# Ledger of designs, part 31: designed miniproteins, single chains, continued (2)

Each design is a single chain, and the fold is of that chain. pLDDT is the mean over its residues in the fold that is shown.

## One batch from the design tools (miniprotein)

Design m5113
Fold by ESMFold2-Fast:
Structure m5113 (fold): chain A 81 residues (1-81)
Amino acid sequence: EEERRRAAVERLRRLAERAEEAARESPDPEVAEKLRRAAEEAREVARLLERGELSPEEAEEAARRGEGLLEQIRAAEEAAA
């Protein structure tokens, strides 16, 4: 299951990168702040998972929540464009 943990860590790190990029590109400062917080949370979950303080299942759930938030924001921005 170490491979599962490594995959979840990479998934969370990619989520953090995407959220931070989206925050820089967002014209709405409230949306940008929300995305930066999501990026920070993803990094924290990845660190906890790396230290064995979090289960892969919990990390995967956190990743799904963050990915859902990113998708929701992207869809709203597309609808506004």
Scores: mean pLDDT 82

Design m5114
Fold by ESMFold2-Fast:
Structure m5114 (fold): chain A 68 residues (1-68)
Amino acid sequence: SSALEELYNKKLEEIQKEARELIAQGVPIEEVMEKMLEKLKELKKENPELAAQLDTVIRVVEAELAKL
């Protein structure tokens, strides 16, 4: 539904904003990505309706982290 998509986008934007702020503060990208993963996994626990979309993002972030 549009409401579910809006919730997903809003929560993802919040996580991305926090990641950008950490990068601007000089936090290493590996640490930023690890914190992003923690937040994504917590979001999945709190919003099971978003689990499929969040699993896709989690896998992408884990794959990128593995390249560092």
Scores: mean pLDDT 83

Design m5115
Fold by ESMFold2-Fast:
Structure m5115 (fold): chain A 64 residues (1-64)
Amino acid sequence: EKDEKLKEIVDEARRLLESGEMTPEEAIRWAEERIDKELPDLPEKVREGIRNTLRSLAEEARAA
């Protein structure tokens, strides 16, 4: 169930990046804030993985 919420947050952040609706920095910040609000007990290791994934997506978006 928490995994499904996490997937929704990551997928939405990715969509916002791909559509150009948000800057890469805004999309990463949005996802981080949502995780802190809805998944506050998420393990730090998982949070770090998500930050790295979103940063990679953001770098790809900047390169495009």
Scores: mean pLDDT 74

Design m5116
Fold by ESMFold2-Fast:
Structure m5116 (fold): chain A 71 residues (1-71)
Amino acid sequence: SMAQQQQKAQAKRQILKIAVKGEKEGKYKEAAKKILEIGKQVGLSPETIIQLAREAGAPKVAEEVEKLVKE
């Protein structure tokens, strides 16, 4: 549906912003928890969330998401 597409697009924008800020500020685990929560709320898989963080240039945040998913 259009509403679901809009929610996912907005969530992806928020995920990118939070991941990049968290990487820059060294708040890796905090950013990882936030983007995982936001992504799950709109039906994004953990793999998609990790990929978005890596592509945004937030590899340490992405690594913390991977750790949270394994737990």
Scores: mean pLDDT 86

Design m5117
Fold by ESMFold2-Fast:
Structure m5117 (fold): chain A 61 residues (1-61)
Amino acid sequence: MLSREELDREVRRALATMQAALAAKYLPKDEAIKVTREFARKLGLSDEEIEELVKWVEEKA
């Protein structure tokens, strides 16, 4: 059974990933990177997780 803390982390990661995907699809690359960083930081992701998402957006946008 996943702990509540583990579930909360996975939900935050899923939300950040979905926002990153939408930003990469609809925004210019520089704006997509910026909003992805801001949203992930608000969700409390680690700096390492944030940079991984940013790298993914940079490759897709």
Scores: mean pLDDT 79

Design m5118
Fold by ESMFold2-Fast:
Structure m5118 (fold): chain A 61 residues (1-61)
Amino acid sequence: EARKLILRAIALRLRAIGYRFDAELARKRGEEELAEEYERKAERLEEEAERLFKEADELLA
């Protein structure tokens, strides 16, 4: 159902925001490699969320 896809996409976006926050904190501490890992995780989750939103839009059309 479109509703379940939207809710899952929102959850993934919230988690991605969390990783971006962690990446910023890691950078402020000089932990560049850790910051890059968190950024990659955030990007992957954002891509998954976008895919789920697209699927939901197709179901609602």
Scores: mean pLDDT 85

Design m5119
Fold by ESMFold2-Fast:
Structure m5119 (fold): chain A 114 residues (1-114)
Amino acid sequence: MVEEAARKVLERLKEEYGLEDHEIVAIREVPESRLGREIIALEPDAVVVATTGESVKVYDLRDAKRIVVYAAGDPAESTAGLAALMFGIPVNELGVSEEVFEALRGHLVVLERK
């Protein structure tokens, strides 16, 4: 279930970045071809790409109010990662299990701090 996968990602982000008050506010089915447009429209403070590789922590997420999560094997495989970088949105990568990755595929998860 995508909701369970999204909760596992949130828990990992809380552990790895010391997030306290973030919660899942939306989970949306989005075709990969539309991910970049949907991400930019949400105006996130940061993007996290869930991958089956290693986590890549470039930016501190503690000050990000809105974080958008999506699954891609490589940010460059999707226009979403490139769109985020071109608009100056901070992008981190989170290593997840294959089961979590597959469940998140085709979905956009929106996290917000209360």
Scores: mean pLDDT 78

Design m5120
Fold by ESMFold2-Fast:
Structure m5120 (fold): chain A 65 residues (1-65)
Amino acid sequence: SEMEELLAKAEEKLREAERLLKEGKYDEAQKHLDEAQNYAVRLLLMGDEESARRLGERMKEIKKI
């Protein structure tokens, strides 16, 4: 489904952002976080509040790096 595809894309962006932050590539990591946030907003607007919430929690943890 479109929701499953958006969730998968968001999670991939979060994994790349975490990797980039650990490498000290802060500007590049922020672009991936911004894209993940865009997917999370789309999921929320489509009614997938649970996936959007979980993505937000993952982003919060990644930003602590």
Scores: mean pLDDT 88

Design m5121
Fold by ESMFold2-Fast:
Structure m5121 (fold): chain A 60 residues (1-60)
Amino acid sequence: MKTFEIPVSSIEEGIGLALRIIGEFPDAEVRLVGDKLIITTEDDPEKIAYIEKLKEEAEA
């Protein structure tokens, strides 16, 4: 399993990102912890690439 952290500016942003990730990969576990969205998924390259892209967009 692989775990990612995506910084979020608000709870609303975190919920939006969580819904996008779960919508694409229902198997992913997503939790909002403070100012970070914590995502856990299988070591699937496609899932990893999608989450990394969202993280880069959030940090831009």
Scores: mean pLDDT 78

Design m5122
Fold by ESMFold2-Fast:
Structure m5122 (fold): chain A 102 residues (1-102)
Amino acid sequence: GLRERLEERLPPARFLAVAAAIKRAIIAEKQGNYLEAAKNYEEAGELLREVDPGLAGYLYEKAAELYEKVGDEERAAEARAKAAALGPFDRARAQAFVESFA
């Protein structure tokens, strides 16, 4: 699947960093810690920006939505701009990837 392809394309340390950031984001979101969740989704997006722009775009969009929930309009706008700069993404593909870490 997509997870296995990224494990092959990324250095092990970088893939582990992506996995850790997504796992931290999922846990934080479940706990209602939306600011921590947003920061961790944004970190995962930064790590994936050059290797999978579609996944990065989805992760930036998730971060923007969570920044909005905590009233951080500036960080939300910045994350949305980062997502828009990377172009459109396959939402179902990106969601399946994130859910694989749940």
Scores: mean pLDDT 85

Design m5123
Fold by ESMFold2-Fast:
Structure m5123 (fold): chain A 64 residues (1-64)
Amino acid sequence: SLEEKIREAVRELIRSFLNKPVSDEALDALADAALENYRFAKEKGVKTPGMEALEKAIEEAKKE
């Protein structure tokens, strides 16, 4: 439930950045890749431009 909610929030974030129609399957793959890259970068202490947006989306999803 929570994990699915986070994934949904990341999909919405990616959808807003793309500003064009993509399949739900493509959004799922992109969201999974974004979350994987986010976790990897966080473990390595690397700051990426997308990390702040991803962190905000994750915290918003966890809230409600």
Scores: mean pLDDT 74

Design m5124
Fold by ESMFold2-Fast:
Structure m5124 (fold): chain A 80 residues (1-80)
Amino acid sequence: SELEQLRREMLAVARETSKAIAEALKKGKISQEEADKILNKVQDLVKKFEEALAAGDLATAREQIEEIRRLLEEVKEILK
């Protein structure tokens, strides 16, 4: 069940990223416009992930997870 594992990993990192964005916005470290831009990028990456899974392209699916992890790291840096 490699597909289920990848979906769980994507869901987990997307949720953590959304939570970090919400915290950054609450602390006044980013604007609402900046938060919306990052959230839109996360949504686009999730869409590309699902398209890659539908095509059987596990390498591209993993790359989308890595890109969201990179966004999460950037938001965590802002929270420091």
Scores: mean pLDDT 88

Design m5125
Fold by ESMFold2-Fast:
Structure m5125 (fold): chain A 66 residues (1-66)
Amino acid sequence: ALTFEDVVLGLRAFDTDGDGRLTRAELRRALAALGLPDSWLAEFDRDGDGYVSVDEVVAVLRERFG
């Protein structure tokens, strides 16, 4: 089963530059690779600028997974 640790590791792997940011495309690919629905993309990219903070995504996921 997917745990918070699995998701964090997956997101960090997609942040290969270590800049703490993911594009919409990178986040969508990360969600797909982790077996999470692409509908989550809309929760994280609300302003539509195409970028999402990894730390922000991790914070939201921590609440969901505990």
Scores: mean pLDDT 69

Design m5126
Fold by ESMFold2-Fast:
Structure m5126 (fold): chain A 86 residues (1-86)
Amino acid sequence: NAMERLLELEKKRYGEEVARESIEAFNKAIDLAKEAIRTGDPEKAEEGIKLVEPLARRGHLSAEIGLAIAQMALGIIKVIEEEKKR
């Protein structure tokens, strides 16, 4: 799992406490993004964004990736919504 390997590398790089918080926020944001796509619920993607945004602002790579994924999920939901109008 590439994501687990990334987070494990961050643990070695930035220290255990910072890595643990970033790992938890990242995993939760990914799960929320997946649920948002599966259900078409934009609120789930927005929850993920809010959860990782503070850590991403501090420059944590896993949180920045999580933010990008959650934002992408929100964008995909908007595309699906627009397709329903075709």
Scores: mean pLDDT 77

Design m5127
Fold by ESMFold2-Fast:
Structure m5127 (fold): chain A 71 residues (1-71)
Amino acid sequence: SAVEEARKYLEEGRKHYENGDYEKAVELFRKAIEVAPDSPYAPEAYRLLGRVYEKLGKTEEAMEAFQRAAA
């Protein structure tokens, strides 16, 4: 299902985030959101996307991601 795919992308993205592979983490978190935007995994993916954008110094993108996570 789309929800199960989103969970797998979120888990894989988190692993890349832990390894400092921020570009790959961004791609995977975006995929988690894209395949199941209404799932419980989408807000968590936005939250983690905000954190990775902070690590990359992308302040505006980080703020947008955190706002989406809170919606």
Scores: mean pLDDT 87

Design m5128
Fold by ESMFold2-Fast:
Structure m5128 (fold): chain A 61 residues (1-61)
Amino acid sequence: MSKEELIEKAEELGKQGIRALSRGDRETAARYLEEAAKYLEKAGLKEQAKRTRESAKRLLE
């Protein structure tokens, strides 16, 4: 996948996470954010991936 495709996939997963959170499904939201962080990391966006993983952890606490 290109860097642009990886970022687009991460954005789609992030939106799915927000939708899950709006429904009160914190576990599903955390899973989507963790997957988004993996794609951001593959795209070389290390700091953005770190912040996204931290957000996922907070949803489970």
Scores: mean pLDDT 84

Design m5129
Fold by ESMFold2-Fast:
Structure m5129 (fold): chain A 58 residues (1-58)
Amino acid sequence: DKKVEEAQEKAQKAITEKKLSNEEAQEISLEAINKATEYLAKGDIEGAAKAFLEAAEK
């Protein structure tokens, strides 16, 4: 899903810009992926995209 991929890229970029440690960035990314995967399993593409973006804001 193009929209989810773009949201994931934006989240990745935001994490990098926050200059978090590699471990902290990885933990946030895994939490976002797990939540997004749950939404995708339910067919909620919008919720999945939102999960990636919200994780980047943490």
Scores: mean pLDDT 69

Design m5130
Fold by ESMFold2-Fast:
Structure m5130 (fold): chain A 72 residues (1-72)
Amino acid sequence: SAAAEAALLALNEELVAEARALAEALIAAGVAPEEALGRALAEGLERMAAAHPDPELAALAAARAAELRAAL
């Protein structure tokens, strides 16, 4: 439905904004920019995995987050 599509778009926008805010906060706290960006991206993907209604996309997001965490 159009309402469900709008809700998914809003969720994606919120997750991107939260990831950006986290990256900025980590950099302000003294984390290196490359590490801060990687950690923020991983957290954003973890939140997407927890919140996304599509279980296949949720699983892919979780797997990608785990790969990023392992590389940090």
Scores: mean pLDDT 79

Design m5131
Fold by ESMFold2-Fast:
Structure m5131 (fold): chain A 64 residues (1-64)
Amino acid sequence: MKKKLEDEILLALALALIGIQLATNEPEKIMEEIDRFLALHPEASEEVKEEMRRRAEEAVERAK
């Protein structure tokens, strides 16, 4: 129960960070911000870490 809620919150925060970087026209910083975020949240599940990285990579590719 606790892990699922925590993962959902972490994913939502990661998506917000991606949105902010896209709004500032700095898509390359998306990967840096997500890598930093993941380093600060080692408790995140492997599934949510993978999803965050995938979403960040997708956003960078689409911004090219």
Scores: mean pLDDT 75

Design m5132
Fold by ESMFold2-Fast:
Structure m5132 (fold): chain A 110 residues (1-110)
Amino acid sequence: SAEEVARLLREAERLIKEGNLEKALELLEEAYRILKESAPEALREAEKEMSVIFGIPGFRVEDELKKAREAIKEGNRQEAIIHLQKARTALILALGKVDPELARELLLLP
């Protein structure tokens, strides 16, 4: 559900701030799985928008999650955080196409 995706994205941000990058990755992978199954078109649109925003042709959430996993494995925490945040941003954009109010709450909470 959109509410479940919002919960996962909020919890992932908390875990990133606490330095639990492995658990943050797990929650972002679950949010991606839910959106891929329930709103694949919203996900594709969000990935296209991310390609424009970051100037990365063919931006894919799956690729960012893979890069985060590799960075975690190598102990490169700063690189992992960058990839987790890019994935999270794309998933928030996708959520915003399904439920714009839930997405706004994720952006406005401190």
Scores: mean pLDDT 87

Design m5133
Fold by ESMFold2-Fast:
Structure m5133 (fold): chain A 65 residues (1-65)
Amino acid sequence: SMEKEELLRRMKEEIEKTFATQGLPAALQVLLKKIQELREKGMDQDVVTEIANEAMLHLSELAAG
């Protein structure tokens, strides 16, 4: 859905900014916090899992260079 795609885009953008300015551990904490916020908002668990997996893959790619 467009909502899932937009949430992923914004999450990836924030992760990239945090990684560039504060490094990998801080970027991981931002990712985990945002996933927790989606769960607390009552977003469908399958959708949250898809977003989490994609964001984690993106962070792994950033860390690998």
Scores: mean pLDDT 85

Design m5134
Fold by ESMFold2-Fast:
Structure m5134 (fold): chain A 58 residues (1-58)
Amino acid sequence: SPEEELARLTRELDELVRRLQEGLAAGKLSPEEFEELVGRILALQDEIARLQAEIDAA
């Protein structure tokens, strides 16, 4: 269901945010890894917003 997809995407977003926070705190993120993680987070936020709008419109 769209709600199950939303839950899955939200969990994936939480995991990526945790990885970004841990990497920043440890000082172990390369500029490339930072850009990749931020890009994935932004893409997931956009997908979640789109899916939420579809649920709200149904």
Scores: mean pLDDT 84

Design m5135
Fold by ESMFold2-Fast:
Structure m5135 (fold): chain A 70 residues (1-70)
Amino acid sequence: AADEEARRLLEKGDEAEKNGDFDTAVRYYREAARVGSPELRAEAIYRLTKVLLKKGDEAAVDALHAEVNA
């Protein structure tokens, strides 16, 4: 199911972030946000925002928040 896949992608993103692979974590969190329910999408966006801030990519954070609030 889509939610099951989204949760799996969040777990992969978490593992990548734990290993310091922020680019891979961003990729998995974006995919989780794309396939998940609204609740899982919100969770994925939260995790994605935190990782982008750790990378210093404030422009990507701003773009993501603009998309969510459009």
Scores: mean pLDDT 78

Design m5136
Fold by ESMFold2-Fast:
Structure m5136 (fold): chain A 66 residues (1-66)
Amino acid sequence: SAEIEAMRAAMKPEQREVAEKIAELLRLIGEMIDLEIKRPEMNPEEKEKAEKEIEELKEKIKKLLE
C-alpha cells in the first residue's frame, strides 16, 4: 500500500484518477471471482445471497466503466 501511495504521489492528477479507477475495478473483479469460486460449496441460502452480491458487483463495475 505504501508503494502504491508513493506512485500516486508521483503521478499527474489525471493519471492518479485513472489508476484509482483501475484499482477499484480490480478489487470488485477480485470479490466477484472469490464469490464464484466459493459459490458451488455454499448451501442454497448462501448461494442466493452470493448471486445477489455478484449482480451488485457487476452493476458497480458497469458504473465505473461509464
Scores: mean pLDDT 79

Design m5137
Fold by ESMFold2-Fast:
Structure m5137 (fold): chain A 55 residues (1-55)
Amino acid sequence: SKYEELAKKYGVSPNVVKAMKTLAEEGFSRETVVEMASRFGGISRKTAEEILEEL
């Protein structure tokens, strides 16, 4: 799936990518999604921003 491909590309769990997509679709701001992914997904803000752009 697209989420598994992005997860492999950025070295993160597919569940992190799916969670980011869900938060964005639920109307959370880009900044909030990036902060949540960084704090709880164990990734840098830069990586979170790059994943979110490809979603």
Scores: mean pLDDT 83

Design m5138
Fold by ESMFold2-Fast:
Structure m5138 (fold): chain A 74 residues (1-74)
Amino acid sequence: MEKVLDVEIKVDEASGNLTLTMTREIDGKEVKTVITSSIEARGALEHWVPDAITDGSVLDATVVGAKAVAEKTK
């Protein structure tokens, strides 16, 4: 069983890089995954979000992508 323990999202507005850090528990072991992607290189949110989270739920990917876009527009 995989369980999400923590999710941290950061967007560098100057570079356009999005860093997603997830801490997950897989079969009783804690696994930390860090994904870095350039929003500008990826384009639309719909395209970018599935690439950012390959082992997560679609719902989690959607929420993460929405937060990243909101941060970028600050």
Scores: mean pLDDT 54

Design m5139
Fold by ESMFold2-Fast:
Structure m5139 (fold): chain A 67 residues (1-67)
Amino acid sequence: SDEKKAEAIVEAVTALAREMLERGASPEEVLETAVRSARTASVALGLSEEKKEEVIKRVKEEVEKLI
């Protein structure tokens, strides 16, 4: 389902963001990369525009908790 795809993207991108921060990437670089990755994955998996925006919002919220 689109919901399970959305959850998988949020989880994977949040894990990527965490790893980037551990390697010393800047908060700005991490947030930009996370948003771009979430958008790209959402397009690749065929999510609706509404669901893409939801995924991007969730990724921003999760990444902002890490910085």
Scores: mean pLDDT 86

Design m5140
Fold by ESMFold2-Fast:
Structure m5140 (fold): chain A 55 residues (1-55)
Amino acid sequence: REEEIARLAAMSDEEWGALLKQLSDAGKGDWVSRAGGYRREGNREEAARAILDGL
């Protein structure tokens, strides 16, 4: 889990955008919205946790 959070937090904005698009297309829009909010605030670890909690 911690390793997964670190990996997701280290993703570029382009890679992150591609991941969020894939999750949104899979019907996980609520989690995508929350993760996007944390990422915009610069809290990459919380954004990663939101995605993992939604998986």
Scores: mean pLDDT 70

Design m5141
Fold by ESMFold2-Fast:
Structure m5141 (fold): chain A 96 residues (1-96)
Amino acid sequence: HHHMEETRRWFRDLLERIIDKNIEKLKDLPVETIERAFEPLVEAVESGRKELVDKIIEDLGLDEDTVKTMINLILAGGWLGRLDEVKERLLEAAKK
């Protein structure tokens, strides 16, 4: 078994900790809002354009702390090449 399994478990534990810490904000988000915000936020983070983040906040009516949480998760997932897992986990947290 590859040592990447240790990194993947660590990442999953990290995702769970961040989601649990912010669950009160994430659980009240509609699934549609997460679907609409995720890809534009990935683009904003990858391009380094803060103005795109501000536009997403305004267009979707998200609070700043919620967007900050999503950006932190995107940064962590992007670093490990696991953006698909981040999106799935956010959607599961919102489904309830």
Scores: mean pLDDT 73

Design m5142
Fold by ESMFold2-Fast:
Structure m5142 (fold): chain A 67 residues (1-67)
Amino acid sequence: MVELSDEEAEELAEKVRELGEKAKELEESDPEKAKELLEEGLELAAELMKVPEEVLKAYEEKKKELE
């Protein structure tokens, strides 16, 4: 598998966190865009494989709510 550098892994982890926060903000005003951001965050988290379980669970829960 392609291995990320420590700095690249940290940048991806931060981006996943930022996408989650932005999706939460957009949930009320633009739920479809919020869902897209959650999907992007989950894809990045899967690639990184370093995101805490709590963060992944929060993304899954929000994605279900936006249905």
Scores: mean pLDDT 68

Design m5143
Fold by ESMFold2-Fast:
Structure m5143 (fold): chain A 78 residues (1-78)
Amino acid sequence: AARDALVAAARAELDRLRAELEKATEAEKQLEIARRAVAVASDVVAALGAADPAALEISARAGALAQEAVAKAEELKA
């Protein structure tokens, strides 16, 4: 139960951050979204362990979102 609730909350947070990234036009906000995505992945890995399939899935999704957010911020600063 606790694991399933944590996984569901992490997925919902990543979906929310994705929607925020689509609306974010400033580099500072995009970098904030990247940091929050990384924090979600770190919290899930800490709670479930790095080998847990859900932790691997959430880490991959969070990493992709963070990379996209950083790329958008770097493009604006270039």
Scores: mean pLDDT 85

Design m5144
Fold by ESMFold2-Fast:
Structure m5144 (fold): chain A 55 residues (1-55)
Amino acid sequence: MLYRTTANVKLSDGSVIPKGSVLEVLEEVDENVVLARSLDTGVEGLVAKSFLEPV
């Protein structure tokens, strides 16, 4: 499923996924967090679902 970030998301490795980025959800880790990949950069990381909106 594709989602868009509603805010800048800082990852644990120091990478930032900018607001408005489109992400592909790879895995649902729990009810609040997904493992997602940025389609713009290919960066993968854990993202809170509260920062995502469906596209």
Scores: mean pLDDT 80

Design m5145
Fold by ESMFold2-Fast:
Structure m5145 (fold): chain A 85 residues (1-85)
Amino acid sequence: MAEQERLRALIEEIGRKFGEAMTEAYKNNDKKTMEEARKRGQELVSELIATYERNGKLTDEEIAKFLAETEQLVEEIKKRIEEEK
């Protein structure tokens, strides 16, 4: 149960961060960046789920890796949106 709650919380956090980036892109009428954010977010969540299913758990190192990748990808997307303002 605790491991599934950790997985769910991480998926929700990743989805929230990419959702914010998608909303910002949409407000700037940047459909291409919005679709890119959606695709990258879905790919990262799929990799996270596959890692959990393969190992039955997420290590602290794996959690840190997925959070770091989320942060990096979201920052790249937000930078692109800001450059188009």
Scores: mean pLDDT 80

Design m5146
Fold by ESMFold2-Fast:
Structure m5146 (fold): chain A 71 residues (1-71)
Amino acid sequence: MEGIEEMKKKAEEARELIEKARETKDLELAEEALKLAQEVLELGKLAKVPEFIELGKKLVEEAQEAIEEIK
């Protein structure tokens, strides 16, 4: 299935960046995580994979929370 490996890698990268941003209080890392999370959500919608749509939504929420914590 096209893009599944890409979605998985981006989701893992987003999660790692969210954790790193929270630990280091690095706003740039949190913003990078948000972009990757949005890409996962978009790819999930295009591929019609509910699991990746849900994952993308959760990662977007977590990245936004990290940004608010760091501000």
Scores: mean pLDDT 81

Design m5147
Fold by ESMFold2-Fast:
Structure m5147 (fold): chain A 53 residues (1-53)
Amino acid sequence: SVEEAVRAAMAGDAEKALEILKKNPDDERGRRLVTALLRSLGQDEAAEEAAKI
């Protein structure tokens, strides 16, 4: 779920956040939120990957 992906991103676990997003590709709102969080944390590569899901 988007909440689980957000919590993973906030904990610094970008890989876990991306894994959750990939299993829920139709959750555009969740993808955008996690992408913004990853960018705010300076994880540009993970943010780019999230945006492409």
Scores: mean pLDDT 78

Design m5148
Fold by ESMFold2-Fast:
Structure m5148 (fold): chain A 58 residues (1-58)
Amino acid sequence: VLPSAEELRERALEAARAGDAETADRYAAGLVSVGSQEGIPEEEARARAEELGRLGRA
């Protein structure tokens, strides 16, 4: 089953809070791909992915 953009965002945030930047980045990348299918503009999905990756690296 393909996860939703919201599910991927939640998974990425959870991984970032746990300090797992690699897992957060993987889920954030999936959000960009799935978000396009759900009608989220690519630019907006990319900005969300960058934010999630930044949180995981902090």
Scores: mean pLDDT 73

Design m5149
Fold by ESMFold2-Fast:
Structure m5149 (fold): chain A 66 residues (1-66)
Amino acid sequence: SAEEAARYADGAAAGAMSGDGETATRMAQLSAEKGGDPEYAARAAEAARAGDGVEAAHWAKLMGLG
């Protein structure tokens, strides 16, 4: 659902900002599965894997808020 997608996107942003790239990547993927924008989710996951928590949080927030 859109509400679940937004909740996972918030979790991805929080994980990225706290330096937890694994949680950020997982939550971004879950948000996309629940109807979040897959392009933003992919960007968030890519940044998280690269160790760029600020960039990952930016894309995760856009995924949840549109």
Scores: mean pLDDT 75

